# Designs tried in a protein design run: designed miniproteins, single chains, continued (5). Part 57

Each design is a single chain, and the fold is of that chain. pLDDT is the mean over its residues in the fold that is shown.

## One batch from the design tools (miniprotein)

Design m17962
Fold by ESMFold2-Fast:
Structure m17962 (fold): chain A 93 residues (1-93)
Amino acid sequence: MEEFKKKEEEIEETLKKGKEILDKISKNPGETPSKEEQELVKKYVEIDTELGIEDGRIEPLTEEGKEEAEKLKKKGKEKYEKLEKEKKKLEEE
């Protein structure tokens, strides 16, 4: 349970750092990001896809990233439907 809070904080930090790296890449498209930066961007895309799967905010940099994002998008859609069902169940009470 407390591990869940730690995970949420890690997710927020990863999203923040990943966004900063993506902004840096966008401003300097001729520079190849480091392996560490590429890993952070990949994690950012995975997490952002899971959180906002239905809003279309996915902007992968490579074809491999697009395929990975599609897999995560399907997973997130399943999570969204589950949350919607639970919300309806709570509103009935």
Scores: mean pLDDT 62

Design m17963
Fold by ESMFold2-Fast:
Structure m17963 (fold): chain A 86 residues (1-86)
Amino acid sequence: SALEEAKKLEEQARKLEEAGDFVGAGRLYMRAANKYSDAGDLESAIEASRRAVELFERAEAAGVPDAGVLRTLAQAHLASIESEAS
């Protein structure tokens, strides 16, 4: 199910974050947010999308190339999911 897929993506994202791969983790949180949205769990979708924004902000602060572009995309993604919840 989309909900089970979302949970697996969050588990994978957490492992990447623990390894210091903030870009990889952020991308997986964005994918998890889409799966939560597909499942109708908009609260978890917003949470996962916010986590992706935070991770890309951390990557940008660390000087990772293109992380600022990823943050901007994640912010737009968050706004889109929040519009579904309203």
Scores: mean pLDDT 86

Design m17964
Fold by ESMFold2-Fast:
Structure m17964 (fold): chain A 64 residues (1-64)
Amino acid sequence: NAQKLLEEGQRLFDEGKYREAAEKYLESLKINPDTVAAANAYRAAKLAGDEELAKEIMTVSKEA
């Protein structure tokens, strides 16, 4: 369920758990592509310092 993954990602982001937030947003994007979710996922990955995750998010969002 893409919506539940977005909600989990938002909670993790609010807690400062940026890498975990980015992973949940990415899982949501693989189910239901969304520009806002992609932007939030990318921002979370960058805040976590995970450049590989940020690149994966860009790739998944471009395929939508």
Scores: mean pLDDT 80

Design m17965
Fold by ESMFold2-Fast:
Structure m17965 (fold): chain A 76 residues (1-76)
Amino acid sequence: MPDYEAARELLREAAAGIELSEEEQERLIDFLDYDPERIRAAATLMRATGLDVASLLRLLAGRSGEEIVALAERAA
């Protein structure tokens, strides 16, 4: 899917140096609703905190897009 491939490329670039399986990439992108700012924020959080995808998804559960971006700014 064009949106998925674009989101995957963005995640790969933003999370440079973090190894993500295809399943982890798919789960994260789906959770973030393919939103570029949320994807960048999630990658920033992983890079800053060292959290794995499962731990990150638990941290972000129930949060708005604005809250996710704010968390990334705080963690950077």
Scores: mean pLDDT 80

Design m17966
Fold by ESMFold2-Fast:
Structure m17966 (fold): chain A 70 residues (1-70)
Amino acid sequence: SRREAIEALAARLAAAGTDLAAQEAIIRDSVRRHGVDVVEEALVLLVTRGAPPAVVAAASEAYRRVVDEL
């Protein structure tokens, strides 16, 4: 389901921590499979669930880089 995809993506981004290359690869794969909207909702979920600010910053930068390639 879409909700399961969002939750799984948020968990994967949290697990990747501050590794920008890993975050980028995860986001690129998710955009390909589910589209940009799922990634945007996963980023919101990451923030609302209290992920560390450094992890949120890394995920946001990775998202910006992937979107710049679209």
Scores: mean pLDDT 87

Design m17967
Fold by ESMFold2-Fast:
Structure m17967 (fold): chain A 75 residues (1-75)
Amino acid sequence: MEKRTLEEVKKRLDLAEKLLGSKDPAIQEAAADFLGYLLRHGTEEEKKLALERIQKLLTSKDPRVQEAARRAIEL
């Protein structure tokens, strides 16, 4: 089985960022969990990419997006 490439991780991060804007709380939670998973268990490069996305999301004007980003960091 092929290891995750940085390009694949970036695409998943882009998708997670989009899903955090969803009106469905279950989708928002899944996206936050994915970001938190990468931050804790990813490679050094994956952790950096996840952290950069989370930092950007914390500056969002949408309180739902800010809350999801905080959950990803707290774990």
Scores: mean pLDDT 73

Design m17968
Fold by ESMFold2-Fast:
Structure m17968 (fold): chain A 67 residues (1-67)
Amino acid sequence: MEKEIEKKAEEIVEYIIKLILEEMKENGVSEESLKSAKEEIEKNREDLLNKVKESLKNNPEAYDKFL
């Protein structure tokens, strides 16, 4: 059970990061801004992962559609 939540949380985080970066790219955000956003997201990746894990524990159904 715990291993599944951890795997799902990692996949969700990676998917969210990808979507954010792709949307920024489509909106014509500069490459410098895109790089800064990516670095900031990576820096806070652990915190984001923990937040998603807690969210999944409280409502696992909310993220089932993500994958």
Scores: mean pLDDT 74

Design m17969
Fold by ESMFold2-Fast:
Structure m17969 (fold): chain A 91 residues (1-91)
Amino acid sequence: MEEAKKAAEELKEVTKKHAVPETKEEALRRIDEAIERMEEALKAGDEEAARQAVQEMANTALEAASSESFSEVWEAVGKLAEAVRKAIEEM
């Protein structure tokens, strides 16, 4: 749980740093909503809902990213996926 939350917040910060200005506010809002869904899913033991929240965060961050930031966004997405995988294995 804690590592998954930390990885999600890291993805949010990377998105905030590298998102196209016109889409930044909407992207951050969608990521915040997906973080809440991820936390609720992990608390409920809902593996599918947790994975869906991760996918939504990943898609939102990648869609908002500039071409120069793709490597940092992909790295943050990878960290989030790994942290959520570990949280699911501990359920």
Scores: mean pLDDT 80

Design m17970
Fold by ESMFold2-Fast:
Structure m17970 (fold): chain A 66 residues (1-66)
Amino acid sequence: MELTPRERAVLRLVAAGFSLDTIAEALGLSKEEVENILKRAMEKLGVKSREDLARYAREKGLLDEP
């Protein structure tokens, strides 16, 4: 299942430990939009927690991507 660039951006920031408020401000989105993007990313990946989502980002090298 493929993540959109926006979903990958949110995932990277969540994995880096940023709050939803900070992510929303950084991406020019509302907190509700960030929560919806995060929920869709979790559903696409079949993960049930933000911790599993952060692990996925780490394993895929999203924190180390240019």
Scores: mean pLDDT 75

Design m17971
Fold by ESMFold2-Fast:
Structure m17971 (fold): chain A 93 residues (1-93)
Amino acid sequence: MLKADDLVRPGPLLLEILRESGATEEVYTLSDVMHYLGIYALDKGLFEEGENSHIVDLSGTKLGELLGVDKVDVIEDAQYIKEKIEEHSELVE
């Protein structure tokens, strides 16, 4: 299981999502990846249920393709999101 300070090299799909969020690096911490995914969701207007929503509608997005689901709860599904980031990344020592 990835820790916040673990270094990862994103696979092609994850890297494309990060690039759309303004990321320019080749290697990221898990914390950096989570930050850029948050920027992606905000920039695309993917949050549901008003200003306090923790639900993200991923339908038809690259992030939805990465996570393999149409919706995620960023609080309840945080572990699932981390596991999908790990599946789409290579760990760096």
Scores: mean pLDDT 77

Design m17972
Fold by ESMFold2-Fast:
Structure m17972 (fold): chain A 100 residues (1-100)
Amino acid sequence: MEEAEKLVEKAKQLREEASRLMDEIPTATPEQARELVERLRKLGEEAAKMAFTASKLLQTAPDEEKELYQKAIDEITKALNEISRAVQAARAHVERLEAE
């Protein structure tokens, strides 16, 4: 139970961090935009590792805790989707700046 709740909180924190990095994109220089792509990719790697951990914990969890681990997986999936969109936005910004 406590581990599943911590995974949910961490997934929400990753989404908030991705949102903050996305807010930096419109005003980023080409160098800053490339750094944002790298930082967002690292967040994606962390979220993917959390998804793996949550899936392993779900497999061994008592039936009464499985719903909590499933909620954690759902929140991590939302974080992965938001991070993926942020990476695409940052990459598009780099391409626009390099074309000018």
Scores: mean pLDDT 84

Design m17973
Fold by ESMFold2-Fast:
Structure m17973 (fold): chain A 68 residues (1-68)
Amino acid sequence: SHEKTIEEIKEDAQDLLNFLSTVKDPKVREALRKGGLLTIRSKGEENGLPQSEIDKLLKEFEKKAEEV
């Protein structure tokens, strides 16, 4: 279901954000951020999520990545 896919994407994204909070190297942080965005987009598209929902997940991840 779309709900289950969204939950799994959010859980994986949160794990990455938790790891990102421990990383001080700007180049490593950028690589992890870009990888996270790519993974969210790919998993969302693969599971048939509407583009609006994928965009929402991407924006939420970007915002949280800026805060850690």
Scores: mean pLDDT 87

Design m17974
Fold by ESMFold2-Fast:
Structure m17974 (fold): chain A 95 residues (1-95)
Amino acid sequence: SLVEEAEKVLEEAREVGEQAAKATGSAGRVASEELISSLEEAIQHLREGDLQSARYHLSVAIGGARTLARLSEKDAEVKEKAEEVARRLEELLKK
């Protein structure tokens, strides 16, 4: 289901966020919290069938993932994982 796909991306986002926070400190931690919070909101709206609100929060989460990738410029592995999270969220937005 779309909810199950989004929950899988949330798990990946938590892992990337933890790695980014270790690399960048408070900046990565704040960006990670915004990404995770937005994705949790999107998942809640998906469970409720509110596709418009879900799409809005997915768009915010995509921005958060891209911010994490930018902050992780010096860590190629973390940057690539953050970009992958953004890509997967963009795929969910198209469904």
Scores: mean pLDDT 83

Design m17975
Fold by ESMFold2-Fast:
Structure m17975 (fold): chain A 70 residues (1-70)
Amino acid sequence: SNEEAIKELKERLKEKLRAMIERGEFDLSKWTVEIQNIVSKWRKEHPEVDPELLTRAVNEMMIEMRDLLS
């Protein structure tokens, strides 16, 4: 379902962020590019998913990740 696909996207983004932090490679500009690349590729794989749901999911993810960046 669209909701399950969105959950997979959120997990992919979380895993990438954690990996970058753990490897000491975290940089805000680099992370922004990684988000754009992951989301763009994911949208191509899931053209049927509502863009509004995608936008909401990414925003929710960014809020959840705030604590890791604080």
Scores: mean pLDDT 75

Design m17976
Fold by ESMFold2-Fast:
Structure m17976 (fold): chain A 88 residues (1-88)
Amino acid sequence: MEFVELVVRTWRALLNREPLDPRQQAIRDALIAAADAGVDSVEGILARLAETLFKLPPAAAREAAREAVRRLEEFMEEEKRRLEEEKK
């Protein structure tokens, strides 16, 4: 999903302190706004983001958020593995 790939790419750029393109800046700003609105979980924040920025219906937004969380977990596992191998 386009939304899932954009979220993962934005998170990677933030972790690596890379410059964000305008779409990635919108993702960052919406995540901050969702957190400020009292959303208690990353999945909830991402679901709100999918609804507001990508105009997805609530059911599709929840599915997209769940997929984005899975992809972020995969990304974090890959980065952890890479760091563990490099620091041997």
Scores: mean pLDDT 72

Design m17977
Fold by ESMFold2-Fast:
Structure m17977 (fold): chain A 107 residues (1-107)
Amino acid sequence: SLAEYEKQIQKLQAQLQSLLADAPDVAAAILQTVNEGLGIIKSIKDENVQKEYADFLITLMQEVIATVQEANSLSDPRKRDLLLQIAEGVLALALAVMKVVKKKLES
């Protein structure tokens, strides 16, 4: 159900906030992108399409969490910052693609 997707996504958001406590600007950007993605999921009326988008966002968030955990293990802050920027950029690109696909499916 939509409520179950929202709970799963909110749990992953809380985990990301905790992992990015020392990078609040990156955390804010990632969380904004995730909230926009959740907004897209909530706007989808077809339950099968909604589930596919929710599963995609959840999987993407899990990969971002793994990347942030890897970045946090690095002793070189420049390499950490680069990985965090890449993770943020990939998530933003995925959201942009989701918006385009939704618009075309509604046409």
Scores: mean pLDDT 83

Design m17978
Fold by ESMFold2-Fast:
Structure m17978 (fold): chain A 73 residues (1-73)
Amino acid sequence: SKAEEVYEEIEKLPINVQLLVREALRYGREHGIEVAKEAIADILRSAGKDELADKVLSLSDEEMEELIEKMLK
């Protein structure tokens, strides 16, 4: 799935970037998926991963739930 591809790409990033993404996903689970998507995209762009940020922004709510399950399990 698209969420699986995003997950695999994030897992290749430096640990500090992975931790920031996980924090954004935890926050999004409590406060809103859309807020999490924007925060993650900003984190990824700051890390020079513009294409990956665009992929994250294009995820559906269902694909975001899949990403949350994979990354926060």
Scores: mean pLDDT 85

Design m17979
Fold by ESMFold2-Fast:
Structure m17979 (fold): chain A 79 residues (1-79)
Amino acid sequence: MIELSETELYILGLIAANGGKIKISDLIEEVEKKLGKSRSEVYKAIKNLEEKGLVEVDKEKEEIRITEKGKELLGKISS
């Protein structure tokens, strides 16, 4: 079972709710607003999600996308 922090779970849910992808800058702003996390803490959470295979980062587009594995994990947690 993959264990997620509150920040990681929120990020994963936000990307899914935004049609499966979001700009990294928009993601950071929303997480800072909602959870009061620093930019550094948000980047750490993104890295942890990427290492777990739950998201993919597109550096050229400055976008982050949820993977099928990430969607499956959210489905198990949300219902």
Scores: mean pLDDT 80

Design m17980
Fold by ESMFold2-Fast:
Structure m17980 (fold): chain A 117 residues (1-117)
Amino acid sequence: TLEKILETVNLIVKGLTAAGLGDFDSAQKYLEEAEKLAESLNNPLLLEAVRHARLALEAAKAGDRKSFLAHAVKALDKLIAVLEAEVAAHPDDADLQAQLDMLRMLRGSTKASLEQL
């Protein structure tokens, strides 16, 4: 369902944010919930996003900021692809379009941070 897709997207974003802030326990919990939802949805892009988010978490734990940002960008690329497909299916959903725009902005700022390293 669209609601579960959006919940999964939001959990992955929360996981990446927590990992970036050093809250590894919260990041782990968010990504475990996201993985269960992605598996239940049988959505390969969401599963790839979770995989990259987990790699970002491991990089953050290791103090590897460059690898953290690189995997975060890859996770966001997969989430953007998911929401682009949902926006195409629901072109009148303004909230869905706003979430896609938010992910694009987050991806842009994350990539800019990576390029400055």
Scores: mean pLDDT 91

Design m17981
Fold by ESMFold2-Fast:
Structure m17981 (fold): chain A 75 residues (1-75)
Amino acid sequence: GKSGLTKGLISDALQHVREGVQSGDERSFQGAAMDFANGILIGAEEEILEAARKSQYRDALLEAIERGRKFLQES
């Protein structure tokens, strides 16, 4: 269901951001942005924002969410 998909997308995005912060790999941040784009498309943007705000990687996650939003606007 939507809740399970949202949790999976958040978990995958958190892993991508962790890898990006540790390695500096822009591809990891792009992966997180794609996860968040998919989460926004299923109507889970507020749940995603709340999870990001509570994370130790808050700033990087909020940036990835914004990148995902821009991807959707440019597609």
Scores: mean pLDDT 81

Design m17982
Fold by ESMFold2-Fast:
Structure m17982 (fold): chain A 60 residues (1-60)
Amino acid sequence: SVDDQISRIRSDTDSRLDRLSDEALDAAHRGDWDTVRRLFGEQEDLRRKTDDTIKSLRDS
């Protein structure tokens, strides 16, 4: 079902966001602020793309 597909997408996105957060913490610990900034951008992009995908599925 569409609801099952949305649930899987949300779960997968949460896992990816968790990994990006861990990478950002490691980069911050090393003082690599360029990497931290890039990873924050990737998290924002991932959230936006996920929201757009879910909206498209619900509007279908």
Scores: mean pLDDT 87

Design m17983
Fold by ESMFold2-Fast:
Structure m17983 (fold): chain A 78 residues (1-78)
Amino acid sequence: MASSMDLTADMTPQQLREIGDRVGVIQADYDAKISAEIKKLMEDGASSSEISQKYTDGQQAKAAASLRAAEDAARELR
């Protein structure tokens, strides 16, 4: 299987841009969701530790989704 380090190997600049665009959409959706969840926690009076944990979990989910989207796009564009 291709490693994350070789995800974009043999890609054209146009294919790399398309991967970037697809990943950007996923990241924007996660950023909006994370921001909304953090805002709700703040409004609900959640502790700073709960807010930090939610942010960390959200960022990890965003990173995993971004990597998966990039991998799937790279495979489709080969």
Scores: mean pLDDT 79

Design m17984
Fold by ESMFold2-Fast:
Structure m17984 (fold): chain A 73 residues (1-73)
Amino acid sequence: SLEEVLAELSSVHPDIEIVVVSSREEMEEFLKKIEDLPGPLEALRKVIETSLKEGVPAVFLVAKPEVIEEWRK
């Protein structure tokens, strides 16, 4: 299940924050949390709104820049 996958990811990657957005309120909280990060926040908002309209929660992995850079190698 999604809940089991999220628990496993959190256990294996403690440096990664797992954010589940299942409501408009959670979307606003998530966007405020990442507002200081460079990127197309407007496009991200649109993707989340589409998922919520389809009744599907949006799942994001928030990692430190160093972790993301290592995954690119």
Scores: mean pLDDT 67

Design m17985
Fold by ESMFold2-Fast:
Structure m17985 (fold): chain A 86 residues (1-86)
Amino acid sequence: MTTITITTPASKTSVEGTGDLLASGGDREVEVIGDGTMVITTPAAAVDAISTASLYAYGGDRTVVVEGEEPETIEARDPGSGFVGV
């Protein structure tokens, strides 16, 4: 599998790929598209991610949107508590 790591201070970042995706950023909106395992680490206000496999997101007070067979929204709140979903 190919791992794609995204780190950005930008206001928005969009990535499309296959395999494992890792995303991190500060106070930014991140959009990630791909299949395979996605790991998102960000203090950003919002994260949009599209994945057909496992999704891991880390960060406080964040909303992650996952699209697969049925679109889903996963919310992360505490810095100490990450979330795993899809």
Scores: mean pLDDT 41

Design m17986
Fold by ESMFold2-Fast:
Order: C-alpha cells, then structure tokens, then sequence
Structure m17986 (fold): chain A 70 residues (1-70)
C-alpha cells in the first residue's frame, strides 16, 4: 500500500490498500526494515486508517505493507 495521509501528532496514518481489514484489527505497518504496530480505526473503499502505538517516520507517498498482527 501507499501512505496517503499522516497525522503524526496523533500517530494516525491513512494507507491506500485493497487488502481486507476490519476496524479494531491489530496490524503492523512495514516501511522497509521499520515495523510500526498499530490498530485499524477506520476502513473505507480502497483505504484504511491506522492508529500507531508509538512515534513513527511515515509520510505521504511512502510505500508500506500492512500485515495482520497475531
């Protein structure tokens, strides 16, 4: 997926993806070698919004993978 929006102060990231996720689902947002744990807080057609557990270096245009967390 691709990061389309970032609210760094609130640790919220919007990712364009067609992968099926559910609100409340724990996920990892992966950028290269960096892994950011978070929770899906919104699902819309073609995008998800994730609240990350900690500070991050994600920015709009970043290519990321969103993976289900155990």
Amino acid sequence: GVVTAVDAANRIVTVATDAPFAVGQPVFVVKGKEVYPGVVVAVEPGRITVRLASAHDLKPGDEVRVLPAP
Scores: mean pLDDT 83

Design m17987
Fold by ESMFold2-Fast:
Structure m17987 (fold): chain A 75 residues (1-75)
Amino acid sequence: TSPRERAAFLQAVAATLAKYLDRQKAAEGLYIASIARSNGLSIEQIAKLIQDYVREKAPEVAAEIEDEIARQLAR
């Protein structure tokens, strides 16, 4: 995956988390994504970690976040 595609995915994740979560939870989710990227995880692995995080910490909006991330992965 190109650096541009990876950057676009992370920007989409940041925007999705900010849309559905409070500032603290959005920042925590983005931190998880940033650490995973720094450790060389794939876009798909990063998406899975974010999905696991929102399911645990914000189950009321997890389905909406999972749906938006799935749309980004399908592009």
Scores: mean pLDDT 81

Design m17988
Fold by ESMFold2-Fast:
Structure m17988 (fold): chain A 72 residues (1-72)
Amino acid sequence: MKEKIKELIKKKAEERGITLSDEQIDYVADLVLEALEKAKTFEEAVRLLMEHPDISGEVRELALDVLEELFK
């Protein structure tokens, strides 16, 4: 699962023109995984990601796009 999330983050970042390091991609992937594991609903997962203070607005939008794709 984590590798699939990392690949989605890379693709979404490239589409948005955002440059992320491998460490940043890994960090965001861990946050998305944590939200998926702790949340019982998509709405709860979104709120968990929105509450992280260390994520910029653009990276937060990217993480939300990835989360939405995983809940399809």
Scores: mean pLDDT 77

Design m17989
Fold by ESMFold2-Fast:
Structure m17989 (fold): chain A 71 residues (1-71)
Amino acid sequence: SMIEKFKKEAEKYGASPEAIELAVRAVELAGTDPQRAASLKTAAMLVASIEDGPEVALKLNELVDKAIEEL
């Protein structure tokens, strides 16, 4: 599935499980609740920035945006 591919790519970039969970929720809600999706994306980036580092946070942000564009 798209979500499974997203998870594997995020793991490859070094994103922590907590950051990935928030990012997946953002992608899943983007089409139905854009405001909540935006908040979850911000939370995922903050968690990734703290736990994994800023490079991982930026890559996770790019992956989320790409996944949402493909919805």
Scores: mean pLDDT 86

Design m17990
Fold by ESMFold2-Fast:
Structure m17990 (fold): chain A 95 residues (1-95)
Amino acid sequence: AAEEARRYAERAEEYARRGDGRMAGLYAADAGSYAARAARRGDAEEAGRAARRAARAGTEAARVGTGRDAVVATGGAIAAIGGGVEAALRGGPMP
């Protein structure tokens, strides 16, 4: 789960850099979900870092995106923050 969280966060960052808010949001949301699972299995520190990266990517994509792409990017950032909160509650870094 921690490996998946990191991989999806990296993809979210890649899509955010390309200005693809929809894909950045979808990968950020998945990174958040994997981070929550990893944190519940004891990988809270790694999960929290991945969730933080994904949330930043989704937020950046939302800032530069328009319409539906911005909405999807915002949703992904919120989901990633949720995964980060789960990790923080289990000893990981703050979101």
Scores: mean pLDDT 84

Design m17991
Fold by ESMFold2-Fast:
Structure m17991 (fold): chain A 95 residues (1-95)
Amino acid sequence: MKLTLEELLQLGAAMADELVRAIAEGAPREVIESIARAVVNVLEAIMKQPSISEEDKAYLRELAERLRRAVAEGDLEALTEVAREIRDYLQKKYA
């Protein structure tokens, strides 16, 4: 299904917020990793949009890399911090 940029930004922010809540609620690692992968997939979809600036693409790539690293290392504190940054950044873009 082809989502608009606004829909992708809203979805990404909502999924990043859900990731923060899942970690806070002590969800199983498999659930946290699944939500984190979904967040990365939305960031990749946003980066493919022609209307996104190269500066924004570079920042989104950095956020996606940090998210992947935190998941791989099992660092829930780092994962929470990057998820909040993703949420806040994407919310700012569609507000």
Scores: mean pLDDT 85

Design m17992
Fold by ESMFold2-Fast:
Structure m17992 (fold): chain A 78 residues (1-78)
Amino acid sequence: MTLIGLKIDKEKKTATISLNGEVTEEDVPKIKEALEEAKKAGAEKVVLVVLGEISEEAKEKIREYAKELGLELEIKEI
C-alpha cells in the first residue's frame, strides 16, 4: 500500500485519504495516523479512496478507529 494523498476540505470538514495498491492489516497503523491528522485538522468525515484492493480485516480496523475518533467514514474502492 502507498499513501498518495491526504487532502482537507475545511469548508466541508471532510478529509480525503487516497491509497494505491493492496491495503492489508499491516497498513492500518499508517492509515490510523492519517485519520488522527484529519481529526486534528477539524475533519468530521473521512473519504478513503482505494485505488486497488483492501482486505476485510483492514476495513474493520479502519472503521473501528474512525468510530473511536468520532469520524464518519466512507470507503470508495476503484
Scores: mean pLDDT 82

Design m17993
Fold by ESMFold2-Fast:
Structure m17993 (fold): chain A 91 residues (1-91)
Amino acid sequence: SIGDIIDELVKRLLELARETGDIRLLVEAMVISGEYVVIQRSKNNPEVQKQNLKGLISTLESIREDVADDAETVAIIDQLIKLIQQELAKI
């Protein structure tokens, strides 16, 4: 599920933050978690859900640029974007 892959991405970003000392990755992990909570709470409003899902894709694309040298993290982000795009197609 999208939630399972978000959990995987958050875990990977936290591991990378510990390895590199880059606090931005820790902040990015918190932002993704927060945006997903908002998406889950907007399920009763299709227009709001669509806007929030598009916002999450933009956040993920930005993070992808910050971690472009880490192929494992990029692969998780690409998988997550693909699943979110599939969810958008249902709205």
Scores: mean pLDDT 86

Design m17994
Fold by ESMFold2-Fast:
Structure m17994 (fold): chain A 109 residues (1-109)
Amino acid sequence: LSEELKKKAKEVKEKIEEEENEELRKAGLEALELALKHPNEELLKLALEALEVILEEEDEEVALLAIEALKLALKHPSPEVAKEAIKSLLTEDEEELERRAKAIKKSLS
């Protein structure tokens, strides 16, 4: 891992560990572990960016839904499908995040 990606992963991990919601914290750590184990560095970078966006969501149900969608994307055998799914989670609009996360879960389940 590049030094920049290592630093970002540490920052994301610290934010996840500060979550009071146990389910959200557990799901976030699972998603981070999947991202760090992924052989594609571009997917790792995108997953860290998505986790940062998702962790800023005030609606914990929407955040949890988005993290579960991210986990499904990271487990997908096609890197191109995973990349597009993760990029779609890079939105600041809560309603769009919920809609996109539901679409990913429906498509990748």
Scores: mean pLDDT 83

Design m17995
Fold by ESMFold2-Fast:
Structure m17995 (fold): chain A 73 residues (1-73)
Amino acid sequence: HMEEAEKLVQEAEKEPDPEKRAELYFKAGILYSEAGDYQKAAEMFEKAADLEPDPVRRALALIYAGIDKSIAS
């Protein structure tokens, strides 16, 4: 679970396309959140939002980041 999330982060770091990198960070965020690591999940969702060119997907990533930050607090 967390191991899978870490692998996705490594793939994102190697991905030159910002949209694909955003997708990989978003997927990693989901897996960290499922594992209960809400702080890392929020960080991944924020990275996804920063790279995401689609405004709807960007908004979704920011919503997930906000939720996980609230839980982590």
Scores: mean pLDDT 83

Design m17996
Fold by ESMFold2-Fast:
Structure m17996 (fold): chain A 71 residues (1-71)
Amino acid sequence: MKEFDLEVIERVLQKRAGLPPEEARKVAQEILDTPPEQQLPKLMKYLEEVLGKKVNFLDVIDEINREALKL
């Protein structure tokens, strides 16, 4: 199964959480260092913790798909 691309997760973190590029890359790498089945839950939890609010699952998937098309 294709894992998430580092650049895609980095861009999602920059857009959704407002992280600087260097910090977004570090967090994206930590997410990708988890098993594939845990990567999306870890991303969702991180976004909710940083934003201090519930994040819509479908909105995050849509953003990932949009960023993947820019590769």
Scores: mean pLDDT 76

